# Designed miniproteins, single chains, continued (2): the designs that were tried, part 92

Each design is a single chain, and the fold is of that chain. pLDDT is the mean over its residues in the fold that is shown.

## One batch from the design tools (miniprotein)

Design m7187
Fold by ESMFold2-Fast:
Structure m7187 (fold): chain A 74 residues (1-74)
Amino acid sequence: SAALGDQLIAKAEQYIVLGAEYYRRGDYKAAIESFEKAKDYLEQALKLASGERAQEVAARIERVDAMIATLKKL
């Protein structure tokens, strides 16, 4: 459902913001946990998405995954 997909993306956005806040404060463990939760919500949203929406969500997943990988190297 589109409405459920939108709610999942909104939750992912909240966790991305939270992860960025933890990163700015030097709390890399909390930042990683927040970004991993964001990724989980985006992956759930991707299963409900099609066409251009699916491509947009997939691109967001790649960006979050890159952030997690970078933080794990710090």
Scores: mean pLDDT 89

Design m7188
Fold by ESMFold2-Fast:
Structure m7188 (fold): chain A 89 residues (1-89)
Amino acid sequence: FEEERKKLIKLLEEAINKIDLSESAKNVANIYLEKLRNSKSLEEFLEVLREFLKMLNSEEIKKAVEEFRKETKNEELKKFLGELLEELD
Protein backbone atom coordinates (compact mmCIF):
# COMPACT_ATOMS: atom_id res chain seq x y z
CA PHE A 1 0.00 0.00 0.00
CA GLU A 2 2.86 2.43 0.77
CA GLU A 3 3.87 2.83 -2.90
CA GLU A 4 0.24 3.51 -3.87
CA ARG A 5 -0.08 6.07 -1.05
CA LYS A 6 3.04 7.89 -2.28
CA LYS A 7 1.83 7.85 -5.90
CA LEU A 8 -1.60 9.27 -5.02
CA ILE A 9 -0.14 11.96 -2.73
CA LYS A 10 2.25 13.00 -5.54
CA LEU A 11 -0.64 13.28 -8.02
CA LEU A 12 -2.65 15.32 -5.50
CA GLU A 13 0.32 17.67 -4.90
CA GLU A 14 0.70 18.15 -8.68
CA ALA A 15 -3.05 18.85 -9.03
CA ILE A 16 -2.97 21.40 -6.16
CA ASN A 17 -0.04 23.18 -7.85
CA LYS A 18 -2.07 23.50 -11.08
CA ILE A 19 -4.97 25.18 -9.26
CA ASP A 20 -4.78 28.88 -8.40
CA LEU A 21 -5.81 28.43 -4.76
CA SER A 22 -5.93 31.16 -2.13
CA GLU A 23 -3.20 30.98 0.53
CA SER A 24 -5.74 29.77 3.13
CA ALA A 25 -6.99 27.02 0.77
CA LYS A 26 -3.37 25.95 0.09
CA ASN A 27 -2.78 25.74 3.86
CA VAL A 28 -5.86 23.50 4.25
CA ALA A 29 -4.71 21.33 1.31
CA ASN A 30 -1.25 20.94 2.90
CA ILE A 31 -2.82 19.91 6.23
CA TYR A 32 -4.79 17.16 4.45
CA LEU A 33 -1.73 16.01 2.48
CA GLU A 34 0.12 15.67 5.80
CA LYS A 35 -2.80 13.70 7.28
CA LEU A 36 -2.73 11.40 4.24
CA ARG A 37 1.02 10.83 4.71
CA ASN A 38 0.57 10.09 8.45
CA SER A 39 -2.55 7.86 8.22
CA LYS A 40 -2.08 4.60 10.14
CA SER A 41 -4.26 2.34 7.97
CA LEU A 42 -5.88 2.11 4.55
CA GLU A 43 -9.25 2.82 6.20
CA GLU A 44 -7.94 6.00 7.90
CA PHE A 45 -6.29 7.06 4.61
CA LEU A 46 -9.59 6.71 2.73
CA GLU A 47 -11.49 8.67 5.41
CA VAL A 48 -8.95 11.54 5.22
CA LEU A 49 -9.08 11.44 1.40
CA ARG A 50 -12.90 11.65 1.46
CA GLU A 51 -12.76 14.73 3.72
CA PHE A 52 -10.07 16.33 1.54
CA LEU A 53 -12.03 15.85 -1.70
CA LYS A 54 -15.23 17.24 -0.16
CA MET A 55 -13.35 20.29 1.18
CA LEU A 56 -11.61 21.14 -2.09
CA ASN A 57 -14.33 19.93 -4.53
CA SER A 58 -12.05 20.67 -7.53
CA GLU A 59 -12.11 19.14 -11.04
CA GLU A 60 -8.29 19.05 -11.14
CA ILE A 61 -8.15 17.08 -7.88
CA LYS A 62 -10.94 14.71 -8.99
CA LYS A 63 -9.01 14.16 -12.24
CA ALA A 64 -5.86 13.25 -10.27
CA VAL A 65 -7.84 10.72 -8.17
CA GLU A 66 -9.44 9.23 -11.32
CA GLU A 67 -5.99 8.94 -12.99
CA PHE A 68 -4.66 7.09 -9.93
CA ARG A 69 -7.77 4.85 -9.81
CA LYS A 70 -7.11 3.75 -13.42
CA GLU A 71 -3.42 3.01 -12.69
CA THR A 72 -3.76 1.22 -9.33
CA LYS A 73 -3.78 -2.59 -9.21
CA ASN A 74 -5.31 -2.63 -5.73
CA GLU A 75 -8.89 -3.71 -6.50
CA GLU A 76 -10.24 -2.68 -3.08
CA LEU A 77 -8.73 0.80 -3.38
CA LYS A 78 -9.93 1.12 -7.00
CA LYS A 79 -13.51 0.29 -5.91
CA PHE A 80 -13.48 2.74 -2.98
CA LEU A 81 -12.08 5.55 -5.15
CA GLY A 82 -14.78 4.94 -7.77
CA GLU A 83 -17.51 5.09 -5.12
CA LEU A 84 -15.97 8.23 -3.59
CA LEU A 85 -15.86 10.04 -6.96
CA GLU A 86 -19.52 9.13 -7.62
CA GLU A 87 -20.52 10.42 -4.15
CA LEU A 88 -18.87 13.80 -4.88
CA ASP A 89 -20.88 14.17 -8.10
Scores: mean pLDDT 77

Design m7189
Fold by ESMFold2-Fast:
Structure m7189 (fold): chain A 108 residues (1-108)
Amino acid sequence: GVDELVARLRGIVDRLRALRGRVTDPRVRAIIDDAIALLEDLIAKVEAGTVTLQEIIGAILSLIGLEFDLEQLLKTLSGEDRKLAEEVIRLLREAIRILMELMKQYKK
């Protein structure tokens, strides 16, 4: 149900916070910070019962944009930051899939 999807999104936020602590590249950190802020805002609205279908769709599109930006940035990264950025991309993709399931729960 919705509560299980929210718990899974919180798990992704926790994993993003852990990766942020290991990343040294400020551009990768900025993308992680944007993703955390987006997911935390959406979770708060879901839990408050105020979220709209349009806001869920907007969050999906924003995460797709962050994934695209990080994939472009990946071409300039090496070593540990590159490996961490690849893990962030995997988490962003997982978040998008969870939000698509959440979207189905909020369709009229």
Scores: mean pLDDT 91

Design m7190
Fold by ESMFold2-Fast:
Structure m7190 (fold): chain A 84 residues (1-84)
Amino acid sequence: LAAALAAAQSVTSLEEVTPEVVRVAGDLAVAMVEQAKATMTPEEAKKVAEKAIKELEELKKAMSDEESRKILEETIERVKKIGE
């Protein structure tokens, strides 16, 4: 997820984590978990989802704005649903 945020910032030329960057990183995290579920064993895909959830929760704790926290909370729920 840290690499996804770095890539999003590079693409958008942003110097800090903004709600827009958080949204892009979240969508990428969801896509990665869906790909893992499609290509990996259920056990491996679950570990990818769990790692993504932990990274998203840690990022949410670092965010001071409510918009970014809301986006991350929605993304965490999406990842949990896909990982089931």
Scores: mean pLDDT 72

Design m7191
Fold by ESMFold2-Fast:
Structure m7191 (fold): chain A 78 residues (1-78)
Amino acid sequence: SKEELLKEAQEYAAKVQELLKEKFDSLSEEQKKEVLEKVEELSELVERIRDASEEELPELVKELKEKGEELIEWLKSL
């Protein structure tokens, strides 16, 4: 359902935010700026998911997960 997909997206976004919270204070000023830009992209995707039709949700949720994984991998590479 749309409600279940929205919940999944929100839970995934929260998981990414927790990881950022743990690492953020150890980042350089330049790395912090890059992180904030990537977080804003994820926030925009969450808003698009909230406003999306049920037919569009699976594709947007997939994009959110892909962007989130890219951010997680980038943070691990630091």
Scores: mean pLDDT 76

Design m7192
Fold by ESMFold2-Fast:
Structure m7192 (fold): chain A 120 residues (1-120)
Amino acid sequence: NEKIEKIIDLIENIELLYENTLKGVRFLVKQGKTEEARKVALEALEKIKELYEEIKKLAEELGLKEVAKLAEEMIKLIEETQKRIEASTDGEEILAILEETYKEIKKLNKEIKEILEKEK
């Protein structure tokens, strides 16, 4: 199923983008560049939110209600993470928020992949 493979590809792209963002933010935080770290984090989270919106749309087109629900939960988590980062005044706090959110992203992405594997 081409749409299922596209959802899997989107999940893999989200994880790659997030890992690269963590590396970049960590580098900027070590240099004391808190405002640059915040900007990089917020720009990446916005792109990741757009990718989850695409996953939600594809899941709805396939009638995969649980996948669409998980994608919506991820969008809400990302929006809350963006607010937390915008409110943060410390680069180490921004990094900690991103690392916490990434653990939840990996968990929910695994749940989506397990549902999709059953649809083969």
Scores: mean pLDDT 90

Design m7193
Fold by ESMFold2-Fast:
Structure m7193 (fold): chain A 85 residues (1-85)
Amino acid sequence: SKTIEELRKILEQVKKAKNAEEAYRLALEAISVALNSPIPLSIETINRLIALQLRLIGLELDGTFTIEDAVKAVEETLKLLEEAS
């Protein structure tokens, strides 16, 4: 699907991110793409995506966010959407 292809592109971009700020924005974009996709998501999957978003926001506010956190979040988002497709 176009959504899965878009998420794969974001994953490639986040792995090449120059800094944590760029990686953070890309990870939030991936979660937003997933939540706004035409792919039907279970309540459990939606809750997991929201929990990921809140964790990333918390890490950024605490100044502890890393590119590795962003990569893991995008990988989990992509996996959840592939399993829902």
Scores: mean pLDDT 88

Design m7194
Fold by ESMFold2-Fast:
Structure m7194 (fold): chain A 85 residues (1-85)
Amino acid sequence: SNAEKQRQQVIQEGQGLVGMSTQAEQKSTDPQVKKQLSEAKSIANKGIQIAKDGGEQGVKDAQKLLKEAQKLLQETAAYEAKLRA
């Protein structure tokens, strides 16, 4: 029950990151921004799959991947802000 709740939370967080990356990619015109957003989306999708297929270790590995995807999204937003300055 508790482990399944953690797994579902990780899957939902990953789906959120995929959605955010997709929307940002559609609004961006810069090739480097689009590339980084696509990479973040790929990492988030990998995290979702590992959380779905893995046991307790899979959930932990997925959490690490989602943190990596989130960091890449933050770095991409900072880079895009510099392009507008």
Scores: mean pLDDT 87

Design m7195
Fold by ESMFold2-Fast:
Structure m7195 (fold): chain A 74 residues (1-74)
Amino acid sequence: KQVEAVLQRVLGLAEALAKTLGDEKAAKEVIERAEKELPVLAEELAAQGASPEEIYEKLEQKVLDWVEEAKKKL
C-alpha cells in the first residue's frame, strides 16, 4: 500500500521530467521504461526491507539517470 503510493508519485515525476526533454520519442521511451522497470525495482527494494522513503529516493535517482541518458542521445 505505501509502496504503491510511492510508485505512483515517482511515475508522475518521470512523466513531468520526460516532458522537459522537448522530444516526443525520448519522452515516450523514458515514460515506458519507468512504467516497466519502476514497479519491479520498488518490489525488490521492499523485499530487501527498504523504507518507503528509501524506495522513493532510489526510484527518483533512477528516473533522473534515465532522463540524463536520454539527453545524451539527443
Scores: mean pLDDT 82

Design m7196
Fold by ESMFold2-Fast:
Structure m7196 (fold): chain A 85 residues (1-85)
Amino acid sequence: MEEEKREVAELAGIPLEEIEKAEEILNSPEEERKKIWEIFKKLAEETLRRAVELERAGTLTEEELAEIVRELVEAILKAYEEYKK
């Protein structure tokens, strides 16, 4: 698990600490998770749509996957910030 997180961090070009923070946010209490998820869906809608399109087309490259992972982690962090306001 830890090695997988490091590999994802390296691939996406984001600090391991940010991936760990995103995981911590996803493990928040159910009530907090529901609110954060609602904000996340709005922020990540375009990224998720692009990911699904690329997967269906069979054209998802490692570089594109890295960009998608970066955007998803950023969206989780932004959703948490918005929730805390």
Scores: mean pLDDT 76

Design m7197
Fold by ESMFold2-Fast:
Structure m7197 (fold): chain A 70 residues (1-70)
Amino acid sequence: MLTDEQVRRIARILAETPDPEERDRLLTRMVLAGEIAPFTREELIEAIERLLEKEDDEDLRRALEYLRSL
């Protein structure tokens, strides 16, 4: 399961990295390095939605919009 800090880190990458190939590469490297647990798009969406209930953050909102647009 993703921690709140891992979700924030993933959301920042998604919000601040405009190239989808670079985003995928960075996230894959983090999983392979053991920095984050493997996740599905659906698990990530649920984790961001739960975190947004506790904190209002622009990177979280932008990441959620991006993931929902896929």
Scores: mean pLDDT 79

Design m7198
Fold by ESMFold2-Fast:
Structure m7198 (fold): chain A 119 residues (1-119)
Amino acid sequence: SERERALEHLRRARELARQMGAPEIVRILDELIRLLRAPEVDLERLLELARELVKAIAKLASDAKSPEELERIRELAREVALALEHLARAFPEARLELEVLAGMALIIAGVLEIELRRL
């Protein structure tokens, strides 16, 4: 299912965030994974957590000091974008907002990829 594909990408993002020592992002991802494993999904809470996640990744990217950090954040942003795209297909009522958030995560990943190619 689209929901299971989203969960796979969220788990990969969670592992990346853990390896990077980004506890706030690990917390948000754990909460998203828990919410999505519930029988009924609170879409308002889903969107709140998705917005918080993209904002936290943008901040992490802005604070990054090394090429290794930029590469890890790029992979994290890409996994989050893929998860949000699958969630947009799973939840048609929230589709537009989830696709906008996925687009924001893809922009972060794209900017970081360009920056890494300059190094």
Scores: mean pLDDT 90

Design m7199
Fold by ESMFold2-Fast:
Structure m7199 (fold): chain A 73 residues (1-73)
Amino acid sequence: MSVPTLLNLLEHKNKQVASYAVEELSKQVLASGDPKAAVVRQLQVAMLTAANEEEAKQKEQALKAALKEYASA
């Protein structure tokens, strides 16, 4: 799926669709060797290791922001 399509799905009202877009776009960033790959990887780990839902939400928003910055090039 193209980067613009995944970017549009990041803010989808359906949480499963939004999660799919975050995961797929993150995979593309990691595969591309972009300098943001390290940031994306760290934010993915931070989401999985978050102590509570509020922290997980904050890390998710930071990850979405990093993915949008990558896609806007």
Scores: mean pLDDT 77

Design m7200
Fold by ESMFold2-Fast:
Structure m7200 (fold): chain A 100 residues (1-100)
Amino acid sequence: SAAEREAALRAAAVEVHRQVREAILEAMRAEGLAPEVIEEVERRLEEALAALEAARSRQEVLAALGRVHELVAEYLSPDAASALLARTSELVQAALARLA
């Protein structure tokens, strides 16, 4: 059961990575941001989300989520940023419970 829960957590983290990345990039394209800015944010998102997937402790999960939050807040409206973070809250709580 522990191995099954860890596998489920990793699968959920990968899906969150994909959905958050796509949502942010689409929002930035819709706002008409320059391609070079979008490319830089994409690189920073990949680093933060890869760190989230690789996290093995509560502190590492929180640090990776903090970076994602900062990027979202920097490029999206507060309401859009809040909505994205709310959608991931269940997976965040599950990750903290498993890694605590």
Scores: mean pLDDT 70

Design m7201
Fold by ESMFold2-Fast:
Structure m7201 (fold): chain A 62 residues (1-62)
Amino acid sequence: MVGRYVATVGLGSANSEGLAIAPGDVVEVLGELPSGHLRVRLLATGEELVLGRAALSYLRPA
């Protein structure tokens, strides 16, 4: 799951207000947290975000 992905839908983050990721945004999955959440970096901004594991189903490999 570590690697570069394109978001297929808008995604919110546990550590950010509103939709942190827009459809078509490129994110880098940095790893999985012990809780099963994903730690990702939004490439355009460099911001680190925490996504639920289910968000992986909306990320397409880039």
Scores: mean pLDDT 75

Design m7202
Fold by ESMFold2-Fast:
Structure m7202 (fold): chain A 66 residues (1-66)
Amino acid sequence: SKLDFIKENTNLDDEQATFLAENLPDFDKEQLESFIKFLNSLPRHDKETLEIVVKYARKEFYEPLP
């Protein structure tokens, strides 16, 4: 599942991983892997940072191209 993939590929706790699983766009596996690599490149994984990256993911990875 998306939640299990996030938990296996990040050091996030259950609450943080659940937040991402519920709030990220419906990524395919490749998109999710790219997002996780981006997330892991960030210096912080607090709740405020996760909210910002979710907003970024929705705009940059899920908007249909014109």
Scores: mean pLDDT 74

Design m7203
Fold by ESMFold2-Fast:
Structure m7203 (fold): chain A 108 residues (1-108)
Amino acid sequence: MEAKLKALGDSVLSAGKFMVRWGRERGLPEEVIELVEESFKKMAEAAENGDIEKIKQIQQETSEKLDRIAEELRDVDPQKAADVERLRQALVDLANATISEVEKIKKE
């Protein structure tokens, strides 16, 4: 169990690094990059601990913050607002996939 949860955490960190790189290449605000990076580090830790409730909390809090930033950007730079919304959706999708994998690992 522990080895599989550690490997899952490592996979979450790798996905986070990919999303951070994508966001930087798209020229997203540093606040978005920092929020995404911090969120993935926290999700990786929660995954390693098999803490599904913590993953859900991190996903909800980060999604709400990214949604707010996207709304603020929509009138100034609609393309960057759309890119932030894409990062938000990718983060939600990864959190749900991570929860599903934790449940499978814990099932024995």
Scores: mean pLDDT 86

Design m7204
Fold by ESMFold2-Fast:
Order: sequence, then structure tokens, then C-alpha cells
Structure m7204 (fold): chain A 57 residues (1-57)
Amino acid sequence: SLPLPRLERGPAARARVDAAIDENIAQLLKDGVITEEEVPAWRARMRAAVDAAYAAS
């Protein structure tokens, strides 16, 4: 799994998480780890992982 920054819960935390996911996707693309075609699947997985972590807390 990809590391995510430490964030608080709530709407502001949601926005920071979304920004962090976008930054991680951009870095993976820049480093050649993923392709443009894989971006939607990776974004969905990162989003789901964060949502699961929030639900488990």
C-alpha cells in the first residue's frame, strides 16, 4: 500500500486526503510506476483504502 499523510477527520481532512492521493498519482506517473490508463483504478483503490481506514476508526 502507498503511504498517506497523517490527517484529521472531517471535510477539511477529506480535501487534504484527495490532494494527497492526486499528488501520489502524479508521482507514480512521473516515476513510471503506473500508466495513464491505470490512473482511475489506482485512484479508486487509494480512495477506498482511506474510506476503509476512516470506517475502521
Scores: mean pLDDT 72

Design m7205
Fold by ESMFold2-Fast:
Structure m7205 (fold): chain A 102 residues (1-102)
Amino acid sequence: LSPDQAVLNIRDRANGGEEETEVIGARSKDIPPEVVARLVGRILRAMGVAIDQGKPLRIEVTSDELGESTSLNDVLERLDNITRIDIDLGDDVIRIRVTTAK
């Protein structure tokens, strides 16, 4: 296996901490469509719960290289050689952390 691979880890705390891990291509800005669809589905469900409760959903994006960031897209555009993406889905917060092998 090539060093061109990264780990995508998703934790859904609203479903008792369900965790999903996949290996993706690290050299591409494109995450496979099926992984994106699954991510969007999880995020939309978390947003639906927050909206139903009348609470705003908070999104936090961090990277060890860039620190706190405004959007995931900005992080992906600036960073190459991504080794891991961790996504934690909570009731009112989504945390995305990007790790790179510089």
Scores: mean pLDDT 60

Design m7206
Fold by ESMFold2-Fast:
Structure m7206 (fold): chain A 94 residues (1-94)
Amino acid sequence: MVEELLEKATEHFLKAIEYARAGDVEKAKEELLESYEHLVKAQLLAPEDERVKEAIERFRGEALKLLEHYGGEEAAKEFEEEAKKIEEKLLKEA
């Protein structure tokens, strides 16, 4: 189950890169948020798994750089705000 979530997170991240390169920053952001949700779910299932923690940290850095490069600082800020809401929602349901 954790491996499936990490795999889906990777798929969404790759789609985000494709959308960003095509100039569709909004879809790129949506795909990055889907990727992040899968990573947070993986962390909730395996809270002591260092691979999941490292994947989340690397993902956040790469996602912010991607959005800043193609959509500017506003796109990165919107992503951070929406990512925080996803974290809060999933933590309350755990």
Scores: mean pLDDT 84

Design m7207
Fold by ESMFold2-Fast:
Structure m7207 (fold): chain A 96 residues (1-96)
Amino acid sequence: SLKEKAKKLLEEAKEAAIKGDLEAAEKKIEEARKLVDELVKKGDYKSVEELLKYATLLGAEIAVHLGKLEEVRELAEQAEKLGYFEVAEELRKLVE
């Protein structure tokens, strides 16, 4: 499925970023964004929401690895303000 392909690209982007290959990470994120756009065009908003939550958590894991703990805390506050309480809790666990 497009959702599973996008998840795989996001995991590959995380691995590349952790290894310091930011160019490879950016390319994988761009490929995943194109798949999200395709899901939006097809009206599969459930898959889009799941992928956005997944991408947010992976981005936070990368930020933690890079020592950007404050950025992750700010993301948790934004997620909570938007009503994504489960995502906010998972983000807080990464920095506490």
Scores: mean pLDDT 78

Design m7208
Fold by ESMFold2-Fast:
Structure m7208 (fold): chain A 65 residues (1-65)
Amino acid sequence: SIDASIDVILKNARSFLTLLGFSPEQIEAIVAELRALIDRLKAEGRSTSEIGREATALLFQAVEA
């Protein structure tokens, strides 16, 4: 299901940020932003592929900031 795919994306993002040494507070802030984006795209009827692409873009922007 799309909800299961979203859960996997969020878990992978959390693990990746932890590996890069982000603090728990930074991880929670980034994951909250990512969740809000995913929820919005899901409400707009976007495909799992489109959600994954936009989620990846946000994650890269957060890591490079």
Scores: mean pLDDT 81

Design m7209
Fold by ESMFold2-Fast:
Structure m7209 (fold): chain A 132 residues (1-132)
Amino acid sequence: SKELAEKLAKLIDESGFKHIFVYIDEDVPEEFRKALIEALKKTKTKVSVFPTSRPLPLEQLKVLAFLGIPTIIISRKYRPELEELKDLPPSILVITNDEEVVKYYESIGIHAVLLSELTLEDLKKLKQAKLP
């Protein structure tokens, strides 16, 4: 919904990140995608949105994770390839609208949250990512 897109953009702005990357999966509703991109233009945080692509940009995500750059993935899909990121700095957060998808990502060591339950504390965890 537009309200949830605006909530996410506001929380990103309040996080105080200088730069954040966002990947919006192909199965996310177009209305939500448009509302989110519009709301993100109003934030002081520099937001880089990945181009819409069928394959997940896994190599780029690995580089961002290795460098500890905050990255948000908005998806309703089970993407087992994201397990390759679990041993990298915890700079990735998956946002979804499906509780089973949350449980799946948590089971493979990737942080995930329901968009409706998203808080500023979830975003702040990305800033406090420590190298092992």
Scores: mean pLDDT 78

Design m7210
Fold by ESMFold2-Fast:
Structure m7210 (fold): chain A 94 residues (1-94)
Amino acid sequence: SAMEEERKREEYERKMRELLKRIIEELKELAKKVGNEEALEYAEKAKELLERGEDPAEVLRYLEKAYEELKKDEEALKEFEEKVAALEAEIAAE
């Protein structure tokens, strides 16, 4: 039914927003730990856009920029990918 599809869509959007928020926080923490100010600035911009309810594509664009900056540090990249995988599993379990 249309109402069941709407409910599933709203639940998915809520879970995706929660996941993105947690990914951004982990990315900010990691960027700060590594001292990558550019990655931190991009992550802060992604957070601002997410909080304003802007286009998810713009949020992802800034997350990609932060991720590209973290690629310069292989250990930081690995830690971030492990954190993201754990967050995806946790949100899926809720």
Scores: mean pLDDT 78

Design m7211
Fold by ESMFold2-Fast:
Structure m7211 (fold): chain A 102 residues (1-102)
Amino acid sequence: ERKERLEEALKEAEEKSKEDEFTSAIGNYQAAINRLKLAELEGVSEEELEQIRKDLITALKNYISVLEKKRKEAEKTDPSLVPYYKMMIDAAKELLKELEEK
């Protein structure tokens, strides 16, 4: 059941990755996170885990970039969304730091 739910979440995230730039960035990030979780549950090789983590780092960097654009747009169009985008950016940057920190 847990594995099936993660596989369904991955499929939904991959469908979102085919949408517009913002939805695509979210979809790619969610897909990368779910791939890592599935790989950890399945006990894949360290080599395969390294590739999945590298893909997640790429998706996170793109996700942060797109969130920064949305934050700047929101400053003019809907300032009430700015704190939410900042929170999402800070959380993504913290995760990126943990993945890159040796």
Scores: mean pLDDT 79

Design m7212
Fold by ESMFold2-Fast:
Structure m7212 (fold): chain A 68 residues (1-68)
Amino acid sequence: SMEDEVLDNLEKGIIDYALSQGLSKEQAEEIAKKAREKFKELLRQGVPVRDAAIEAVKEALKEIDKLK
């Protein structure tokens, strides 16, 4: 589905970026997992796919910045 494609791209993008910022693979995967759950929760609340993805990525980037 379109949502599955967005999820895959979101998780991969967060992992790639976190690794580029010097985070471990374990840290990168944990942040991506949290972003995935945030995205799914926003979709359950009726937030549109685009807005849910933007919000999930924003929270992930904030967490990456705290750990680098």
Scores: mean pLDDT 86

Design m7213
Fold by ESMFold2-Fast:
Structure m7213 (fold): chain A 73 residues (1-73)
Amino acid sequence: MSPGEIINTHLDKPLTQDEVIKLLEENGFEVVEVLDDTTILVRTPDGNEVLLILKQEVIDGVPKVVDVEELPL
């Protein structure tokens, strides 16, 4: 299962970036680098690296992740 697929299955409720990072780590992915508020570099258990683009909306004054796009490296 890809990191983007795991996040998208949990987006029934909008998540903060910190909650997304925790979800990735709990599912065996390594967060290599948080590049900015919308971009995370992740390593899969098989050693491949992917970029996750976090699509955010401000909900009640708080930025929340509502969708994730996965770009293979």
Scores: mean pLDDT 79

Design m7214
Fold by ESMFold2-Fast:
Structure m7214 (fold): chain A 74 residues (1-74)
Amino acid sequence: SMEEILKRMEELVKKIKESTNIDEIKALYDELVALVREFLAQYDPSDPEQRELLVKALKLLSEATDILVEKIDA
């Protein structure tokens, strides 16, 4: 389900926050991007509940991106 994907994304963001290894963070971020792609493949724009879940997913991706950028100074 989309909620299960979102929960997996939350776990990945937590691991990205806790990691001090750039190679590990990069690998975790790549997994997160794959989950966002899976989420988008299931997304129905006519469902307002799915839209709220998508917004949460995109915010998690944004947070992970900010952490990656901060750690690589890019």
Scores: mean pLDDT 85

Design m7215
Fold by ESMFold2-Fast:
Structure m7215 (fold): chain A 94 residues (1-94)
Amino acid sequence: MLTDVAATVAAVEAHAGDQAGELRSWSLDELLEKFASLSPEQQAAAIGLYKGDLSNEQQRELAEKLGLSVEEFRANVLAASTWRGIQLIEEAVG
């Protein structure tokens, strides 16, 4: 499956500025390896978890970058804020 890992990392970095917090605790090489294996849904969930609540504009921009509809992206980041979303991210990147 083709995933836009670079866009996902860039989106998180843009939101966090020059420090991505938890993402920076992982080596960038490890993140790229793990994120390349993630579906766009899981990547969106990861962004949602690390950034918390996303504004309407941020949801639109990230959905476009990941190739998802804004509604699908919204559902994915909402799910990421739940128990299931957390488990999926922990298992995927873990």
Scores: mean pLDDT 50

Design m7216
Fold by ESMFold2-Fast:
Order: structure tokens, then sequence, then C-alpha cells
Structure m7216 (fold): chain A 92 residues (1-92)
């Protein structure tokens, strides 16, 4: 579908931004795979919500190790609301 094709493009851009910001390739790939699984389970989720939930899962697994890099990648790609939500989540 056109929506799924757009998500694939957005996730590729996000993966590249994560790696450029210093997230290891295996961790960036894991985050993207979680995002793809979230979309397959609930295609009604927005790209912002998918990226928030996938990023949250990675932060729960790895702690704050990649938090700044993930937030920077999201902000660079215009997912400012998702970046702010993650920052708030980490402050709680």
Amino acid sequence: SAVQQQLEVDLQDFREALVKNGVPVPVADELVNIAKQLYEEDPSLSHDEILFQASKEVLEKYGTTYSKQIISALSELGYKLTAEKLKKYLEE
C-alpha cells in the first residue's frame, strides 16, 4: 500500500539518522524492526506514535545509552513531538 511504502521510506531515513548520530547499526536495525512490527499489528498508528513506541522499547532495553542520539535523530527528521515525549519519559 502507499501508506506502507511511505513508512518504509520514513523508517529508512530514521535508520540513517540514528547511525549518523552514533547509534550502532544493530541497535538502529532493532529499533526499525520494532517499528515495522508495531505497524503490522496496528496500521492505524501514526508514524509519530510508531517511532515513539519503538524508541521507548529500545530505551527500556538499553537504558539511557542511546537516548540523546535517538532524540537527536527524531528532531533532525522533524519528529519534534516524539522527541519531546521521549525526553519527558526519561525525566520520569
Scores: mean pLDDT 84

Design m7217
Fold by ESMFold2-Fast:
Structure m7217 (fold): chain A 75 residues (1-75)
Amino acid sequence: SETQRLIDENLERSGRVLVAAEERGDRATLERGMELTLETQEVRRQAEAGDPDALERAREVSERIRRLEEEVRRR
């Protein structure tokens, strides 16, 4: 489904941010990346339960990951 694809993409993207932040010793980005990863896991649980709001929440998390990725690229 579209929801599952977004969740999988969000996990991959947040995971890459976490790896990059750890390599740089960027604690602030690590904390934000962990928050986004935890939210994505929660959205996955919502989707598994058939929650109709899961797709919208996945999109919101995806946008927040995009902003964090942009900040990391500027550093």
Scores: mean pLDDT 86

Design m7218
Fold by ESMFold2-Fast:
Structure m7218 (fold): chain A 99 residues (1-99)
Amino acid sequence: MDKKIIDEAKEEVSKKLTEIAEKLKKEGRFKDALEVERLKSRVETALSSSESVEEALEALDNGIKEVERLKKEGKLSEETAKRVIEVLEEIKSKLEEIK
């Protein structure tokens, strides 16, 4: 059961972060797009290595912390950081509601 739930979370992360990165590329915001693509790969790898919902939640929390760090360092815009955090927190909330 957990593997299917984690796989669904990974697919949602992949889909939503790809949509954000592609929109940024169309807007000429290539630096933000690259950071989103790097974050996507990192979160996807962490979720693929998660053996439980608890580990998947930790992977998403680590992703959110990384976005906040990139924003603080000026590597990611405030607008892009907010959108990525909203996506990761929404997926995290859905996992927390699964029994």
Scores: mean pLDDT 85

Design m7219
Fold by ESMFold2-Fast:
Structure m7219 (fold): chain A 58 residues (1-58)
Amino acid sequence: SAALRAAIRTVLRAQGIDPAEMTEAQIESVARLVSDLFGFDLEEARAAVRELAEEARA
């Protein structure tokens, strides 16, 4: 969702993480943080973070 992707981008900016350079550990960490802070489902957040990282590498 647009709200979930906006929340992910906010966390990435706050943590200084480049989405094109994300490791698996960073994907998991960001997904958990977004889920905990904004109330999104963890599996949905994890999928969205991974999708955003893949889009940034394209």
Scores: mean pLDDT 84

